# Ledger of designs, part 73: designed miniproteins, single chains, continued (4)

Each design is a single chain, and the fold is of that chain. pLDDT is the mean over its residues in the fold that is shown.

## One batch from the design tools (miniprotein)

Design m14517
Fold by ESMFold2-Fast:
Structure m14517 (fold): chain A 101 residues (1-101)
Amino acid sequence: DEREERIKEYAKLVEEMVKEGKSLEEILEKIKEINAKKGLDTSDEMATLLLAEALLYIIKKNEDKLNEEQKKKLKEAEKLFAEGKFEEASKLYLEILKELI
């Protein structure tokens, strides 16, 4: 699945940017720049969806490291994602990821 491979590519970038202390806004802007260079959809909606998917991918790879509070926050974020609230989900995913780094 081309989308799954793209998520893995963005996940590596996002993880590096989070380790460097980049904000959600800076990460989102970088995703939009990469989408533009690849001739992909440059909408904010696509960028926020891809960001949320990338963050979730990283967190799920580290799921065994999550404590009970982080697991609760993950469930809340996944509910927001299922409701199409990708920016809100990304914010919670980012909070979890910062605690894992």
Scores: mean pLDDT 83

Design m14518
Fold by ESMFold2-Fast:
Structure m14518 (fold): chain A 65 residues (1-65)
Amino acid sequence: MKAKIKSVTPSTVVAGQTNTLTVEAEDGTKYEIEVTLSEVGQYTVTFTKDGKEYEVPVTVLAAPP
């Protein structure tokens, strides 16, 4: 079953780098997840915790030149 999230911090990550996101579920539970995304854009990261599937919106920014 898909669960809803209340917030994610940070909502932006740098392409090609590992970032730790703090995700808050609608029930107030907080999870830390590590993500590495290589391409710039807006993505949905899916993860499963405690039998629930979460969809986390993340914006990927280019690394500085």
Scores: mean pLDDT 77

Design m14519
Fold by ESMFold2-Fast:
Structure m14519 (fold): chain A 74 residues (1-74)
Amino acid sequence: SAVEQELVRYARLMTRYAMEQGVPREKALEQISLLIEDRVAQVAEEHNLSAAEVERLRRAAMEAAEETLDELEA
């Protein structure tokens, strides 16, 4: 969905930004996790998403963040 693609893009962008600022991997993941949770909560309210849809979007965004970290540290 467009919402999922935007969330994935947001996760990737925030992850790259944290790494450019010199944030260690573990702290970057922690910070990005909180940002994703906040963004997903906002999107869920705006689009009346179910709990299952919220969890799917959160997982997709977190997987994108972890993949981006792996790419940047390769």
Scores: mean pLDDT 83

Design m14520
Fold by ESMFold2-Fast:
Structure m14520 (fold): chain A 74 residues (1-74)
Amino acid sequence: SIDALLDEAKRLYIELEEVLNDPSASEEEKRAALAEFRARMAEIIAELDRIDPELAAKVRAGVEAALAQLEARL
């Protein structure tokens, strides 16, 4: 369902933020977390695209904008 996919996306983003905001996490760990988040979100977006292509495009744009901001801070 769309709701389940969006809930998973939200959990992944929270997990990413926890790693990125952890002062004990290495830069390598933060980069790995960003890469994993991108890969997992690509899977969710592919599933959303099969159900609602317009929503999938919106989620993809939001993810790319968020990742650009986060990567720029590394």
Scores: mean pLDDT 85

Design m14521
Fold by ESMFold2-Fast:
Structure m14521 (fold): chain A 73 residues (1-73)
Amino acid sequence: AKKVTIYTTEPDGGRAAADVLESNGYTAYTRGGLPGIHIFDENGNLIAQDKDPTLNPVDAGRVAAEAAIKKLS
């Protein structure tokens, strides 16, 4: 399945994750309400996350998106 959902309270991190996912052929939906970056597949399974408070939101989003792609490949 090519649909993923991103949960984050950081708009820049969500955008960075969505851009990586979309450039790799996924459809990414962004939702608020969870600190850090959390990526779920279309079945509601958590496939990647980054909760590292030392990473800026953009880097956290990219790291989580790359991990999600690797898990789905």
Scores: mean pLDDT 82

Design m14522
Fold by ESMFold2-Fast:
Structure m14522 (fold): chain A 116 residues (1-116)
Amino acid sequence: PLPEFVPLGGGPLSREAALRMLDAAAAGRRLSVAELAALQAGPMSEEEQLEVREYAAERGLDLIIIDAANERIRELAFERIRRLVETDPGKTAYLISQGADAALMAEFQEHLLALL
């Protein structure tokens, strides 16, 4: 079984948007379409993405960030997915996509299928 992957937002997020989405998730809610529209969309820098991952971890949330422009962030994302499948199958993981394109989405899906 794969972990339950819950998308945060419909595309790239700013650091502010990502943190507000994580606060909502920690409270057991999602931001509305109107609330999301009020936030400036990203993408985030590598440093901002690492800060957001630390923020999620401090709140006990598993966060996967995938970034078409950043190989380091993609490697960390795929490593985290492997660990979740091996150690915490059935755990909820949140997804943020930065600079998502068809090739990156195909790579992500291929990685998930390889874990089945």
Scores: mean pLDDT 69

Design m14523
Fold by ESMFold2-Fast:
Structure m14523 (fold): chain A 71 residues (1-71)
Amino acid sequence: SVELAQRKERLLAEARTVLSELRHAPRLKAQLQAEVDAVEAKATPTKEELLDLDVRIGVAALVDAVYTVVP
């Protein structure tokens, strides 16, 4: 319980940082924001939900970096 609560707080802080840096991928930003909102709304998110958020944070940051090329 305490471990999951601490992990939730850490991941939400990390996600907020990534969201503030995303400027060129509005769809990815919207997807990450929705995931953050879903996890934040849960008093007791599961280990799997926190892992999914962690993966989404990493994917959003990586994909934004790759897809910032102007057509």
Scores: mean pLDDT 76

Design m14524
Fold by ESMFold2-Fast:
Structure m14524 (fold): chain A 87 residues (1-87)
Amino acid sequence: MEEALEEAARRVAETLGLSREVAREIVERAYEILEAEPGEAGIEKAIEAVKEALRAAGFQASDEELDTLASIAVNIILETMERARKE
């Protein structure tokens, strides 16, 4: 799982143009939420947490744009978690 979180952080950093440090914090926070509350409710909470982290990192984007970026990041994390479970 540690290697899966590192891979997710790399993909998020590359996709959203973030530093590895910021991407890692986003990935770890979203992962904690998804592990605590799987399903749609957990996904929605993870998206909101990622949106907050992006705003804190200085992203000057509309709420709709931040929602799209956060959804992309959460999907990367979910994909990486699913792949890690199969291995």
Scores: mean pLDDT 80

Design m14525
Fold by ESMFold2-Fast:
Structure m14525 (fold): chain A 90 residues (1-90)
Amino acid sequence: MEQTINSLEGVRELVEELLPEGGELMERALEHVERAIEAAKRGDLEAAKEHAEEALRAALEALKAGKIPVTRGTALVIALIGALEDIDLA
């Protein structure tokens, strides 16, 4: 559980760094990451997973649209996949 929360908090930091460039898609990703953290803190891993998946979808759309840098955007996607794996292992 604590590792899952720490992974999601790391993802939140990456999304926050991309907010000035990613606009509405990164705002959507941030909202879902924050909701995933809240869900994980209350032990609702199903809700945490659903929100992390929505954040991943927003990040992938931002990359596809060229709204975020490929290097930092790829790092965000990898971090989101890692957080999803941590949720599944929790």
Scores: mean pLDDT 84

Design m14526
Fold by ESMFold2-Fast:
Structure m14526 (fold): chain A 100 residues (1-100)
Amino acid sequence: MLLPLGIAFHRFLLDAYKTPGGEEVPLEELIRWLRENSEEAKDMTDEQLEVGIDGAVKSGYLERRRDPADPSVVLLSLTEKGREVIEGYAKVEERLKKEE
């Protein structure tokens, strides 16, 4: 589960990876989005956010690779396991929103 960064992180990943086999997202773009849209991320350093993302990679929810065109760019892709977990959280979030 991607709990270290909260539900906002799961929402971002759903939006970024709308289709099965999804798009690769640059690490810097993910960190920027989290800092702007997650209350948990607002007070975190980029290094702390990278630790949370690395936790998702180690748990098998994301894959991390270097861009062959620019090795300084780290690309993150959603695994099948990650997609299933995030879709589960989206369903829970929809139920919670209906109770608000």
Scores: mean pLDDT 65

Design m14527
Fold by ESMFold2-Fast:
Order: C-alpha cells, then structure tokens, then sequence
Structure m14527 (fold): chain A 77 residues (1-77)
C-alpha cells in the first residue's frame, strides 16, 4: 500500500514538473510524513496542492494530487 503512495508522489512531481512547477519540497515533506506515520500532515499538504492546482486549471496536477490524497486516506484506516 505504501508503494502506491510513493508511485502517486512520483506521478504528482512529474505532472507538476511538466506544467512548469517545482513541488519537490512538498513531495519530500509528504514522503517523510507518510514514512513517520503522520498521515494528518500528509493529507493536509496533498489537499492544499490539489486545491491550488485545481484553482489554476491544471487538471492533470490536481488529479495526481487527489489520487495521492485518496491513497493516504485509505492507508490511515
């Protein structure tokens, strides 16, 4: 299950980079939060990224962030 989260993080970073944005700092923070079991922090950051890119009309980046958010929420249960 954590492998799916890491794949979603890689996908988010790639989508953002293709759109001209560097989200490596946020991705690194989410990765550390997931590794340490701080799912609330990881969820908060992923949710903020999804909202930000959705507001910019960058649907691919927003979709990648929403997938990541869903995977982290599923892991918290």
Amino acid sequence: KKEEIYAALDRLEAAARAAGFDVSGAVNTIRKAVDEGDYDLAISIARMIAREFESRGLTDVAAAARELLKKIEELKK
Scores: mean pLDDT 85

Design m14528
Fold by ESMFold2-Fast:
Parts: sequence; C-alpha cells; structure tokens
Structure m14528 (fold): chain A 91 residues (1-91)
Amino acid sequence: SREELLKQIEEELATTTNENVKIQLEMALSLLKTMDEEELEEIEKELSKYVKKIKTKEQLQEAMRKMAEYLKKDKPEEALKVFKEIAEEDE
C-alpha cells in the first residue's frame, strides 16, 4: 500500500547518514504524498509488490530516487519499471 511504501521510505530516512540520499528520499516522499491518489493507486499496488523483493536499503534508495524523477516527468510506467528491474536483478 502507499502507507506501507511511505513507512519504508520514512524508516530509511531516519537511518541514512548520506545527505544526498536523504534529499532524494525526501523528494520521493514529497512526490508520493502530493500526487493524485487515483492516478497512482494501481501503480502503487504493483510498486509495493516489487519493493518487497528489493533486499538492500541501497537498492531501495536508488529505486525511490529514479521513481521520483520519472513521476516528476509524468512517466508512471517508467517509474514502475525501475522497481521491477531492480527486484529482478537482485535474484
């Protein structure tokens, strides 16, 4: 769910010591909170599925950074693809 995804990002923000990563995660968190829920609901269900397959905090941080960039460009399919590719490469 969006709430579960947001919680994972917030937990990573609380533990990260890298200021650049912190800025990127804050940007991703802000975008997820401000985007139209109807537009993101289906993508978010799929994102939650792939996020759970990401095994390291570093992979999650990188995925969220790239997702934020694609969402800002109004490319939700590309945002979903980032998580899917990271999840598949980790296997």
Scores: mean pLDDT 62

Design m14529
Fold by ESMFold2-Fast:
Structure m14529 (fold): chain A 77 residues (1-77)
Amino acid sequence: MSPETQRLIEEAERLMRLAHERLSREARQALQDRVAARFTAWLRRHSLDPDRQPELAVAEVLRILREEVERALAALA
């Protein structure tokens, strides 16, 4: 695994820990559903196979996860 991919995974783990700490179980489930829906839509739009371009897929899911976590945390304010 490249150092870049490893850094993305560590960032995703950090964001998930933050979500677990700050969000209710229901809010975490809604966040996971939104991330999955947005990632699926992105794959369809770009006709990308995540098995053939795993690094690109990881980068995009992390981008979506970051945006959704930030949105969920902002809603708590």
Scores: mean pLDDT 76

Design m14530
Fold by ESMFold2-Fast:
Parts: C-alpha cells; structure tokens; sequence
Structure m14530 (fold): chain A 73 residues (1-73)
C-alpha cells in the first residue's frame, strides 16, 4: 500500500506547508509565505494523483482557508 502511504504523507506535507505560509506571512515575510503556500498546493495535487481524492479535497479546503488568513494580513 505504498501509494496510500505516499498520498497520506503528501497530504500531511501540504498542511505543514500551509501552516508555514501563515507563520511567515504574520512575520511580514511575504515571499516565503507565497513559496510555502505554492508548495502546499503542489503537495495537495500529489495526494490527489496518488488516489487520495477525499484527503486531497479536505487538504485543499484547509489551504484555501489559510490563503484567506494570509490575504487578511
């Protein structure tokens, strides 16, 4: 079940990168925040490509919520 394990790791990486994006945005490091937010979307796409559609959808909604938090800074 390698694909499922890799997909779950990709979903976790997406969440971690989204959290880092908010952290850097709050510090005024907008370029770093943008980089981590982009990485979060990439990892969400990786999770989807590995067949974890429901997990990818949940993670994508989480990233969108974090993007909205950044947009308010």
Amino acid sequence: EERRREGLQAAEDAIANADKAVEYAKQGKISLASSYLTAAYIWAAVARNLGLEEEADKVLEYIKKKQKEIDKI
Scores: mean pLDDT 85

Design m14531
Fold by ESMFold2-Fast:
Structure m14531 (fold): chain A 73 residues (1-73)
Amino acid sequence: MSREELLKKAIEEVGRRLAETVTPEDSDEQVRQKVRDAVAEAEKKYGVTLPEELKQQIIDDTVAGVRRARAAA
């Protein structure tokens, strides 16, 4: 499996874990911690490191998504 394929699988694993764990009731800090934990587990599982910019983007996008879900409730 190429490094590109491993990165894609790691990103998919992060998304899967976040879908299972993140809720609209989570605070921004709880969401950030859940993203960090999901990224760390995906990196460990696939033996890759996500670029720092991508990690920050996932955190920011997930926090924004949860904020939108809270506003819609």
Scores: mean pLDDT 82

Design m14532
Fold by ESMFold2-Fast:
Structure m14532 (fold): chain A 61 residues (1-61)
Amino acid sequence: GIEKAIKGAKEAGKLEGRGGAAASAMGAVDMVNAGMSKEEALKVVKEYGGEEGLKMAEIHL
């Protein structure tokens, strides 16, 4: 469910550099597929993946 997707994105966001950004962006896709709004998923990615994660998520969403 949504809670598992958010937890996954949080753990992925702990990775440094481009790996963390990419993993957080993929987490946003999973969150939206689990029923979260695009806007909420992008906010989560910005918090954990930073500006790079947000830009990557916007390309895929």
Scores: mean pLDDT 71

Design m14533
Fold by ESMFold2-Fast:
Structure m14533 (fold): chain A 61 residues (1-61)
Amino acid sequence: MATDKQIEDAIKIIETQPLINAIEYAQFLASTDPRLEPAVEKLKAGDREGAIKILKEIKEE
């Protein structure tokens, strides 16, 4: 299961890095925690805000 810090790092990457880097990191986390797969799908669609919303919900914030 992804840690809160890994989810926070993913949100920061989505906000600050090129989309391909955000997808790569989110896919890495999704390989260990399938709850993140919908966020990866949002990133592949170019929806950064949707991906961040899903990640925040997973953190229970």
Scores: mean pLDDT 81

Design m14534
Fold by ESMFold2-Fast:
Structure m14534 (fold): chain A 89 residues (1-89)
Amino acid sequence: PQVTLSVTEQTPEETTISMSVRVPPDYSAFKLVLTFSDGTEFEESFVGPADAVLTFNVTIPREKATQVTGRVYAGGELLSEATLQITHP
């Protein structure tokens, strides 16, 4: 599966990151994990996909959002990952 990461909103206080992944029909349960450069992690579990796009949105303090890595797991194995450098205007 392909992981897509994007910044959907930035304020002076917060940054919102969106993770999207199109899941294959070969798996029925997925775990999406977002790991930030400071070690902060968020995870979401999904069950029963129908070759769909899974989306996971996280909002964190702006000063903590310098880099994020998105990972997709199924059956206890890492299927795909992507990393995004977060630029603050």
Scores: mean pLDDT 77

Design m14535
Fold by ESMFold2-Fast:
Structure m14535 (fold): chain A 66 residues (1-66)
Amino acid sequence: SEIEKLLEEILKSLEDTLENVQAALDRMRAKHPLTEEDVQTLQDNVQRFLEKLQSFIKKLEEIIKK
């Protein structure tokens, strides 16, 4: 169940990121542009998430290869 635990961690990280992205999308769809601060915050959040995903992918590969 190592894979189950990793998937749960990924899901929780995705939920947080999805909520932030959804809010930004709602603003854009309402034809309201994002501020520079909003864009920077979104970029930072996405970059952190991508770094975490890279580490999860590596762990999954190790489990599969074993």
Scores: mean pLDDT 74

Design m14536
Fold by ESMFold2-Fast:
Structure m14536 (fold): chain A 94 residues (1-94)
Amino acid sequence: SVDEKLRELMEKYEPKIEEVIKEYAKENPELSEQQIRSILETALLYAAFALLHKLTGDESSKEMAEQLLRLLESKLSPKHVEKLKEILEEALKE
């Protein structure tokens, strides 16, 4: 099922996304735990909607992923955004 495949892909790629946000947190010690948690949740939602679009072809999922990516671009450095995009590109090739 779509739900099982989405879960499988998220279980595989979620730790890689978490590591990028962990690195960002270490480089930005002025950010609160709440701010870091919010960024992590946004990054995970971005990945989930992009993967859901790939699995279903649903355009609303694509639009949501694009909106979440713009939000991440406003909060993260370009370097960390590119790392997230690379992880997602790897996941999307499955």
Scores: mean pLDDT 88

Design m14537
Fold by ESMFold2-Fast:
Structure m14537 (fold): chain A 96 residues (1-96)
Amino acid sequence: DNFLKGLELFKEGNYLEAVKYFHKAVEENPNFALAYYYAGLAYYKAGDTEAAIYYLKKALEIDPNFELAKKNLEKLLNGEPIEIPDIDEIIEKLKK
C-alpha cells in the first residue's frame, strides 16, 4: 500500500520520500484527497510551504468538505503553523 508506506516514511521524518509514495497513491486513485492532504503536510514539514499550500488546495478540489485540509490551508495562508496529527494513530487505524 503506497499510502501506508508514505505514512511510515512521514513518521520516520523522511518527508520528501513520503511525498513520492503519496504521489504513487494518487496515481493509483486520482480522487484520493487524503493522499494529497498528507503530501501537503509532508512538504510543510520539509520546509516547502508553497508546495504544502498547493497540495492542500488539490485535496479541497477533490473533496470540498475536507475540513482538516480547509483549516490547515487557512492557517498556512495566514502565516500560521499547522499541527501534524499523530501518524502512529492513523497507521494503526488503517491496519484494522
Scores: mean pLDDT 84

Design m14538
Fold by ESMFold2-Fast:
Structure m14538 (fold): chain A 84 residues (1-84)
Amino acid sequence: SENEKVVKEAEEKKERAEAILADPSASDREKAEAHLALGEYYLGLGDFEAAEEHYRKALELAPEDERIHEALARLERLRALAAA
């Protein structure tokens, strides 16, 4: 089904991101991309705490990346909506 395909693609992206973070030769850019992907994965699960941790690690590696700033802003909006 389409739902099964989406879940499988999300799991594959997570595993690729974890493999990058386990590679000591990975660049700061690659590690930032991996943390951004893991943040998106955990946000999809509703795990705001894990999502924030990964987005902040991505921001440390790539502080001027607009995608990471937007991901954090989106997380804060979703957290505020969940608290209301």
Scores: mean pLDDT 84

Design m14539
Fold by ESMFold2-Fast:
Structure m14539 (fold): chain A 88 residues (1-88)
Amino acid sequence: SLPEEVLQEVADALKEIGVEVKPEEVISLFVDDNGIIRNNVYGLPERLQGKSAKNLTVEDLEELSKALKLKLSQETLEVLAAYFQSIS
């Protein structure tokens, strides 16, 4: 499971851009029930849409964060990448 601190940091960053979501719901905004990155939502980079989240690199998450203007720490990006690589 993701650390609560990581989920909270992402939820706080989303709130700064006008998206209010509970920390527990953060992942479901970007990834569907099959672990696939959602299409045509949230200004996601086109190259990442429809791909399996388990293949996300830190560099992919940095690109996504820049595209959405999310202020996330490097540590949070690394934990998120490791989490997605560990699920399913």
Scores: mean pLDDT 80

Design m14540
Fold by ESMFold2-Fast:
Structure m14540 (fold): chain A 57 residues (1-57)
Amino acid sequence: LPSPDELRDATTAVDQARTLLDQGDYVGAAQILRDAARRSTDPLTREGLEEMAEEVE
């Protein structure tokens, strides 16, 4: 079970990535998602963020 702080960080990263996608910054969105995945200790959260980054790029 991810900590509340880890879940909040992942949610913030997804929100930031969405904003960058709306601006057409696909590379920036992917970088934010990958950075969040690297900081996550929860395997499921990490894999989900990595998959999102791959789809965006």
Scores: mean pLDDT 78

Design m14541
Fold by ESMFold2-Fast:
Structure m14541 (fold): chain A 77 residues (1-77)
Amino acid sequence: MLTEENRKKLIEYARKLGFSDEEIEEFEEIEKNSPISLAVLAVMRKEGVPEEEINKFIKELIEYKEKVEEKEKEKLE
């Protein structure tokens, strides 16, 4: 997990690269189970990765989060 300070730095970095506050808030929710997601998404956009691929990556992160939460609830870890 990212520390709160590192998370804030990644959010500021994403803003610098042109992400909206709404996109950043959505990424924060995904980031709980994928601590590099904001940085990766910011780099992908900077490198000119197509928005279609970025959206696919976001969907996969959301799906991963759902699966992790299901496993945690089942195992009571």
Scores: mean pLDDT 62

Design m14542
Fold by ESMFold2-Fast:
Structure m14542 (fold): chain A 75 residues (1-75)
Amino acid sequence: MPLVTVEVSSSKANPKVGEKVTVTFTITNTGDRAATVRLPASVKVNGVTVQLPAEETVTVAAGETKVVSREGVAV
């Protein structure tokens, strides 16, 4: 949705293969309705793939910001 933004941040800027990395998703819904957002099972941090345990579905109410932190491993 164009009124929903997702910001991704990592606990490590340059993770090495095998390191644990916490990935934080900040989801902001500026729309007038609740939004359901599907978070990925993997993200790339500085060219390194961080594998998260699973995809996650998050519902964010209208006008709210929700923060979701997930621990993954660089592969």
Scores: mean pLDDT 81

Design m14543
Fold by ESMFold2-Fast:
Structure m14543 (fold): chain A 98 residues (1-98)
Amino acid sequence: EPKLSEEEKEEILKALAVVYAGLLGLDLDEVIERLEDPETREKTIEELKKLLREFQATESENVKEEEALEKVKKAIKALKEKGFNPKILKALEEMLKE
């Protein structure tokens, strides 16, 4: 399906934000809770984007690929346990394989 609904787009952004939080070593349950609260959702996404940019700018070669993959798997598992849409999780897994 070439078009995503607005709701599906929001779920993908939330799922992606949780994956980034996992890569940054943040508490996934806390991040998911903040993303589910409309008052804190936008602030949490903005903070995660800022931290991700800082992480990318550092170009740290000290992070082993295995550690990054483990963090990503943990984030996807947390999203699945919180009842995120399986279609969205599958799309996210396919994007992360690239």
Scores: mean pLDDT 67

Design m14544
Fold by ESMFold2-Fast:
Structure m14544 (fold): chain A 104 residues (1-104)
Amino acid sequence: SEIEKLLKQIQDDTDGILKQIYRLTTPSQMPIVQQMLDDINQRTQPLFDKSKLAGAIDKKNMYEMMLQDIMKMSSPSVRKSYRDKGDKILNDINNVFNDLLNSL
């Protein structure tokens, strides 16, 4: 379905952003990461509105918090020490997308 394709694209884009965070070398790149995270959040928001997902508001809030955690990880001083946390956040985001898909 079109929604499945959209969800997969958002998942792929999110994975790409996480990889870019690990490649950050200068603080000047932080606004680019923030813009990419904001764009993904904006693209995902309508899917929560269209879903019949129980607790959609709570899931949306958790998703936004996960994106904020990704941004926090983009700090050069903490990025490397948060590798395992990044993998967990990606898994949590993928679980949200699976919940959305199953409730559409």
Scores: mean pLDDT 68

Design m14545
Fold by ESMFold2-Fast:
Structure m14545 (fold): chain A 87 residues (1-87)
Amino acid sequence: SEEAQEKALEYARKASRAALETPEASAEKATAASIAAVGAATAGLLGLSPEEARRSGEGAKKAAESAGSKEGAEYAKKAGEWAEKAA
């Protein structure tokens, strides 16, 4: 649904922002987490399978965790869940 796509984008934006705003994260890790979060939302929008959307969200969560962004990890997880519903 369009609502699921909008929710995926909303949470991906929140995840990306949280990762970039993590003051102790290295620039490389923060950027990787931000890119992964956007990728999770994009998977749903591009009509990838629900499994691919879910994996993208899991990858984004792990990237955010690696950057030290607990908030980014939770938002990335939600982005993937909504992308899976949109796919």
Scores: mean pLDDT 74

Design m14546
Fold by ESMFold2-Fast:
Structure m14546 (fold): chain A 62 residues (1-62)
Amino acid sequence: SEEAAQRGADAARKGSGDHGYNAMLEAAKSGPSGGFIAGPMAAREGGNKDAQLEASRAAGEA
């Protein structure tokens, strides 16, 4: 849901790194839109292109 997606994205932004990535995966499990939101947020927080690609791939698989 959008609420779960927003929580996941917010946690990813605050946690950055592993914590943020795990929150993004939780958001993705809540529905397709969860992954679409959390991926960009994780990449933006980390400033890491590899993290962005990994997050997008994981979201696509979820």
Scores: mean pLDDT 53

Design m14547
Fold by ESMFold2-Fast:
Order: sequence, then C-alpha cells, then structure tokens
Structure m14547 (fold): chain A 90 residues (1-90)
Amino acid sequence: SEARRQRLLAELDRLDARIDASTLLSPEEKELLRRVLEHRRRLIEEGRVDEALKASPVEIGRELGLSDEEIQRLIEALRKLSFDGADASD
C-alpha cells in the first residue's frame, strides 16, 4: 500500500539522519550503514517492499559484496545505533 511505502521511506530518512548525527559511529561504519539503507530504499521505490522488509542488513551486505569483516562491522554499527536511542516501536 502507498501508506506502508511512505512510512517505510520516512523510517529510512530518520535512520539516515541518526547515522549522520551519531557520535558513536566511525566514518567507515556510517558508510556501511548508508549502503544498506540505499539498497532498501531502492527496493521500496521499485515496489519490492516485501523484499526490503524481509532482507536483514547482513543479507543486504552480502548481496552488496561485503566481506565477513565488513559484515561484523555492520552488526556492531547496528548495535551502536540501537544503543544511541531506542528504535521507536510501532
């Protein structure tokens, strides 16, 4: 639905702003997170919303060709974002 699409895009915009504002994330961690967000945004914009929702950040990272070390860094970056403020639940 259009409402679900708009809500998801707004959530990605909020995540991008949080990544940019974070003092806990290194520049490298910010780059990894942004690559994942851009991939999800593309899927949503293409109408592939269910794929965007099902794909974990790790799965997206692997599809983007990230190494195992970069995947572990991505996981750490995601934990830092979660610590920096509770993700607003539904």
Scores: mean pLDDT 79

Design m14548
Fold by ESMFold2-Fast:
Structure m14548 (fold): chain A 93 residues (1-93)
Amino acid sequence: GLQEEFEDLYYTVNAKKSLNDFNELSDDEKLIFALSIVKRLPRDKRFAFYQKYKSGQKSLPEVIKEVIEYAKSQDLLTPEEEEELKKILSLVS
């Protein structure tokens, strides 16, 4: 759908932004940036986390925590990716 096309486009664009640009991003873009850190995270899971946030079901920090927990439980996180996500979480908490 349109949101999935938007998610894929944003993932491709924002995956190339540095952490130095993070504070200038919108909350939607901050979530896409955080999702892009986990290279092995499946596209359907990225969209599901985005939908949870956009529906108002979860706040930005809550969704990022769920991303970390999911990726860790599925052995998808490198130590470097986990450290980057922890920095992002501290900036949005």
Scores: mean pLDDT 77

Design m14549
Fold by ESMFold2-Fast:
Structure m14549 (fold): chain A 92 residues (1-92)
Amino acid sequence: SSIEKLARLIAEKIAAASEEVRREMAELLAELGRELGVPEEVIERLRRAIEARDAEAAAEALTEILKAAPSEREAALLATALAIRVIGLELD
């Protein structure tokens, strides 16, 4: 249950972020999704959800991307890194 909860928390932070932060996170997550071999359709759903500030849709797409990681541990590490990145961008 941890990955879905982490994805939701990250998606909520991105949806609440500035337009600049949302754009940077959308690009970063698209690159991550492509690196993990996630279908372009999932990446596009995430990008649209972030642009629409739809935290729920973004959480669903982000969960699919994180579950494409080789292990649950790697998914958790990626989710943690993404959370730190969103916080860092909002502090700049």
Scores: mean pLDDT 85

Design m14550
Fold by ESMFold2-Fast:
Structure m14550 (fold): chain A 65 residues (1-65)
Amino acid sequence: TQTEDVEVVGVGPDLDAARAALDRTLERLRAATPGGRLEVTDVTSRVLPDGRVEVVATVRVTRPA
């Protein structure tokens, strides 16, 4: 069993778009981790200097041995 913490980022013109981008990346990560477990431990959001929104999730990924 391997465990690692990874950051997953979604960026969009507003919070809803940024969250949608984050969700798409999380779905890809789940698909790439068959038989594994993903646990979202933290989620933060911020407004970038250009007015776009960035959402960052810290995800604990546990892969089978």
Scores: mean pLDDT 82

Design m14551
Fold by ESMFold2-Fast:
Structure m14551 (fold): chain A 107 residues (1-107)
Amino acid sequence: SVEEILEHMEKAREYRKEGKEVEAWNHFLEALVLAADYTGAKEALNHMAAAGSILYAKKNNDKDTLLFALTGLIRGLEIILEKETDPEVRAFLQEYIDELKKEIDKL
């Protein structure tokens, strides 16, 4: 449901504010999986398959893996956004896409 998506998004923001990157990331991924299911954009999950590698790639300064994983995550988010009608979920997806694009610009 939209409510469950928004709850996971809020938990992700709270954990990120506390510096708990792993917990924040897990709630972001849960929100994205729920959003993909809710919108019927299940093909987005194929593009996001490498998202689990992002934290590892950052820690190991593996720019090639990080670029690949971030690019895939952005594409998956864009597919969900194309089918999403809820304004709060759309705002969250756009905010996160913008953050990920800034991350790529720093590589």
Scores: mean pLDDT 79

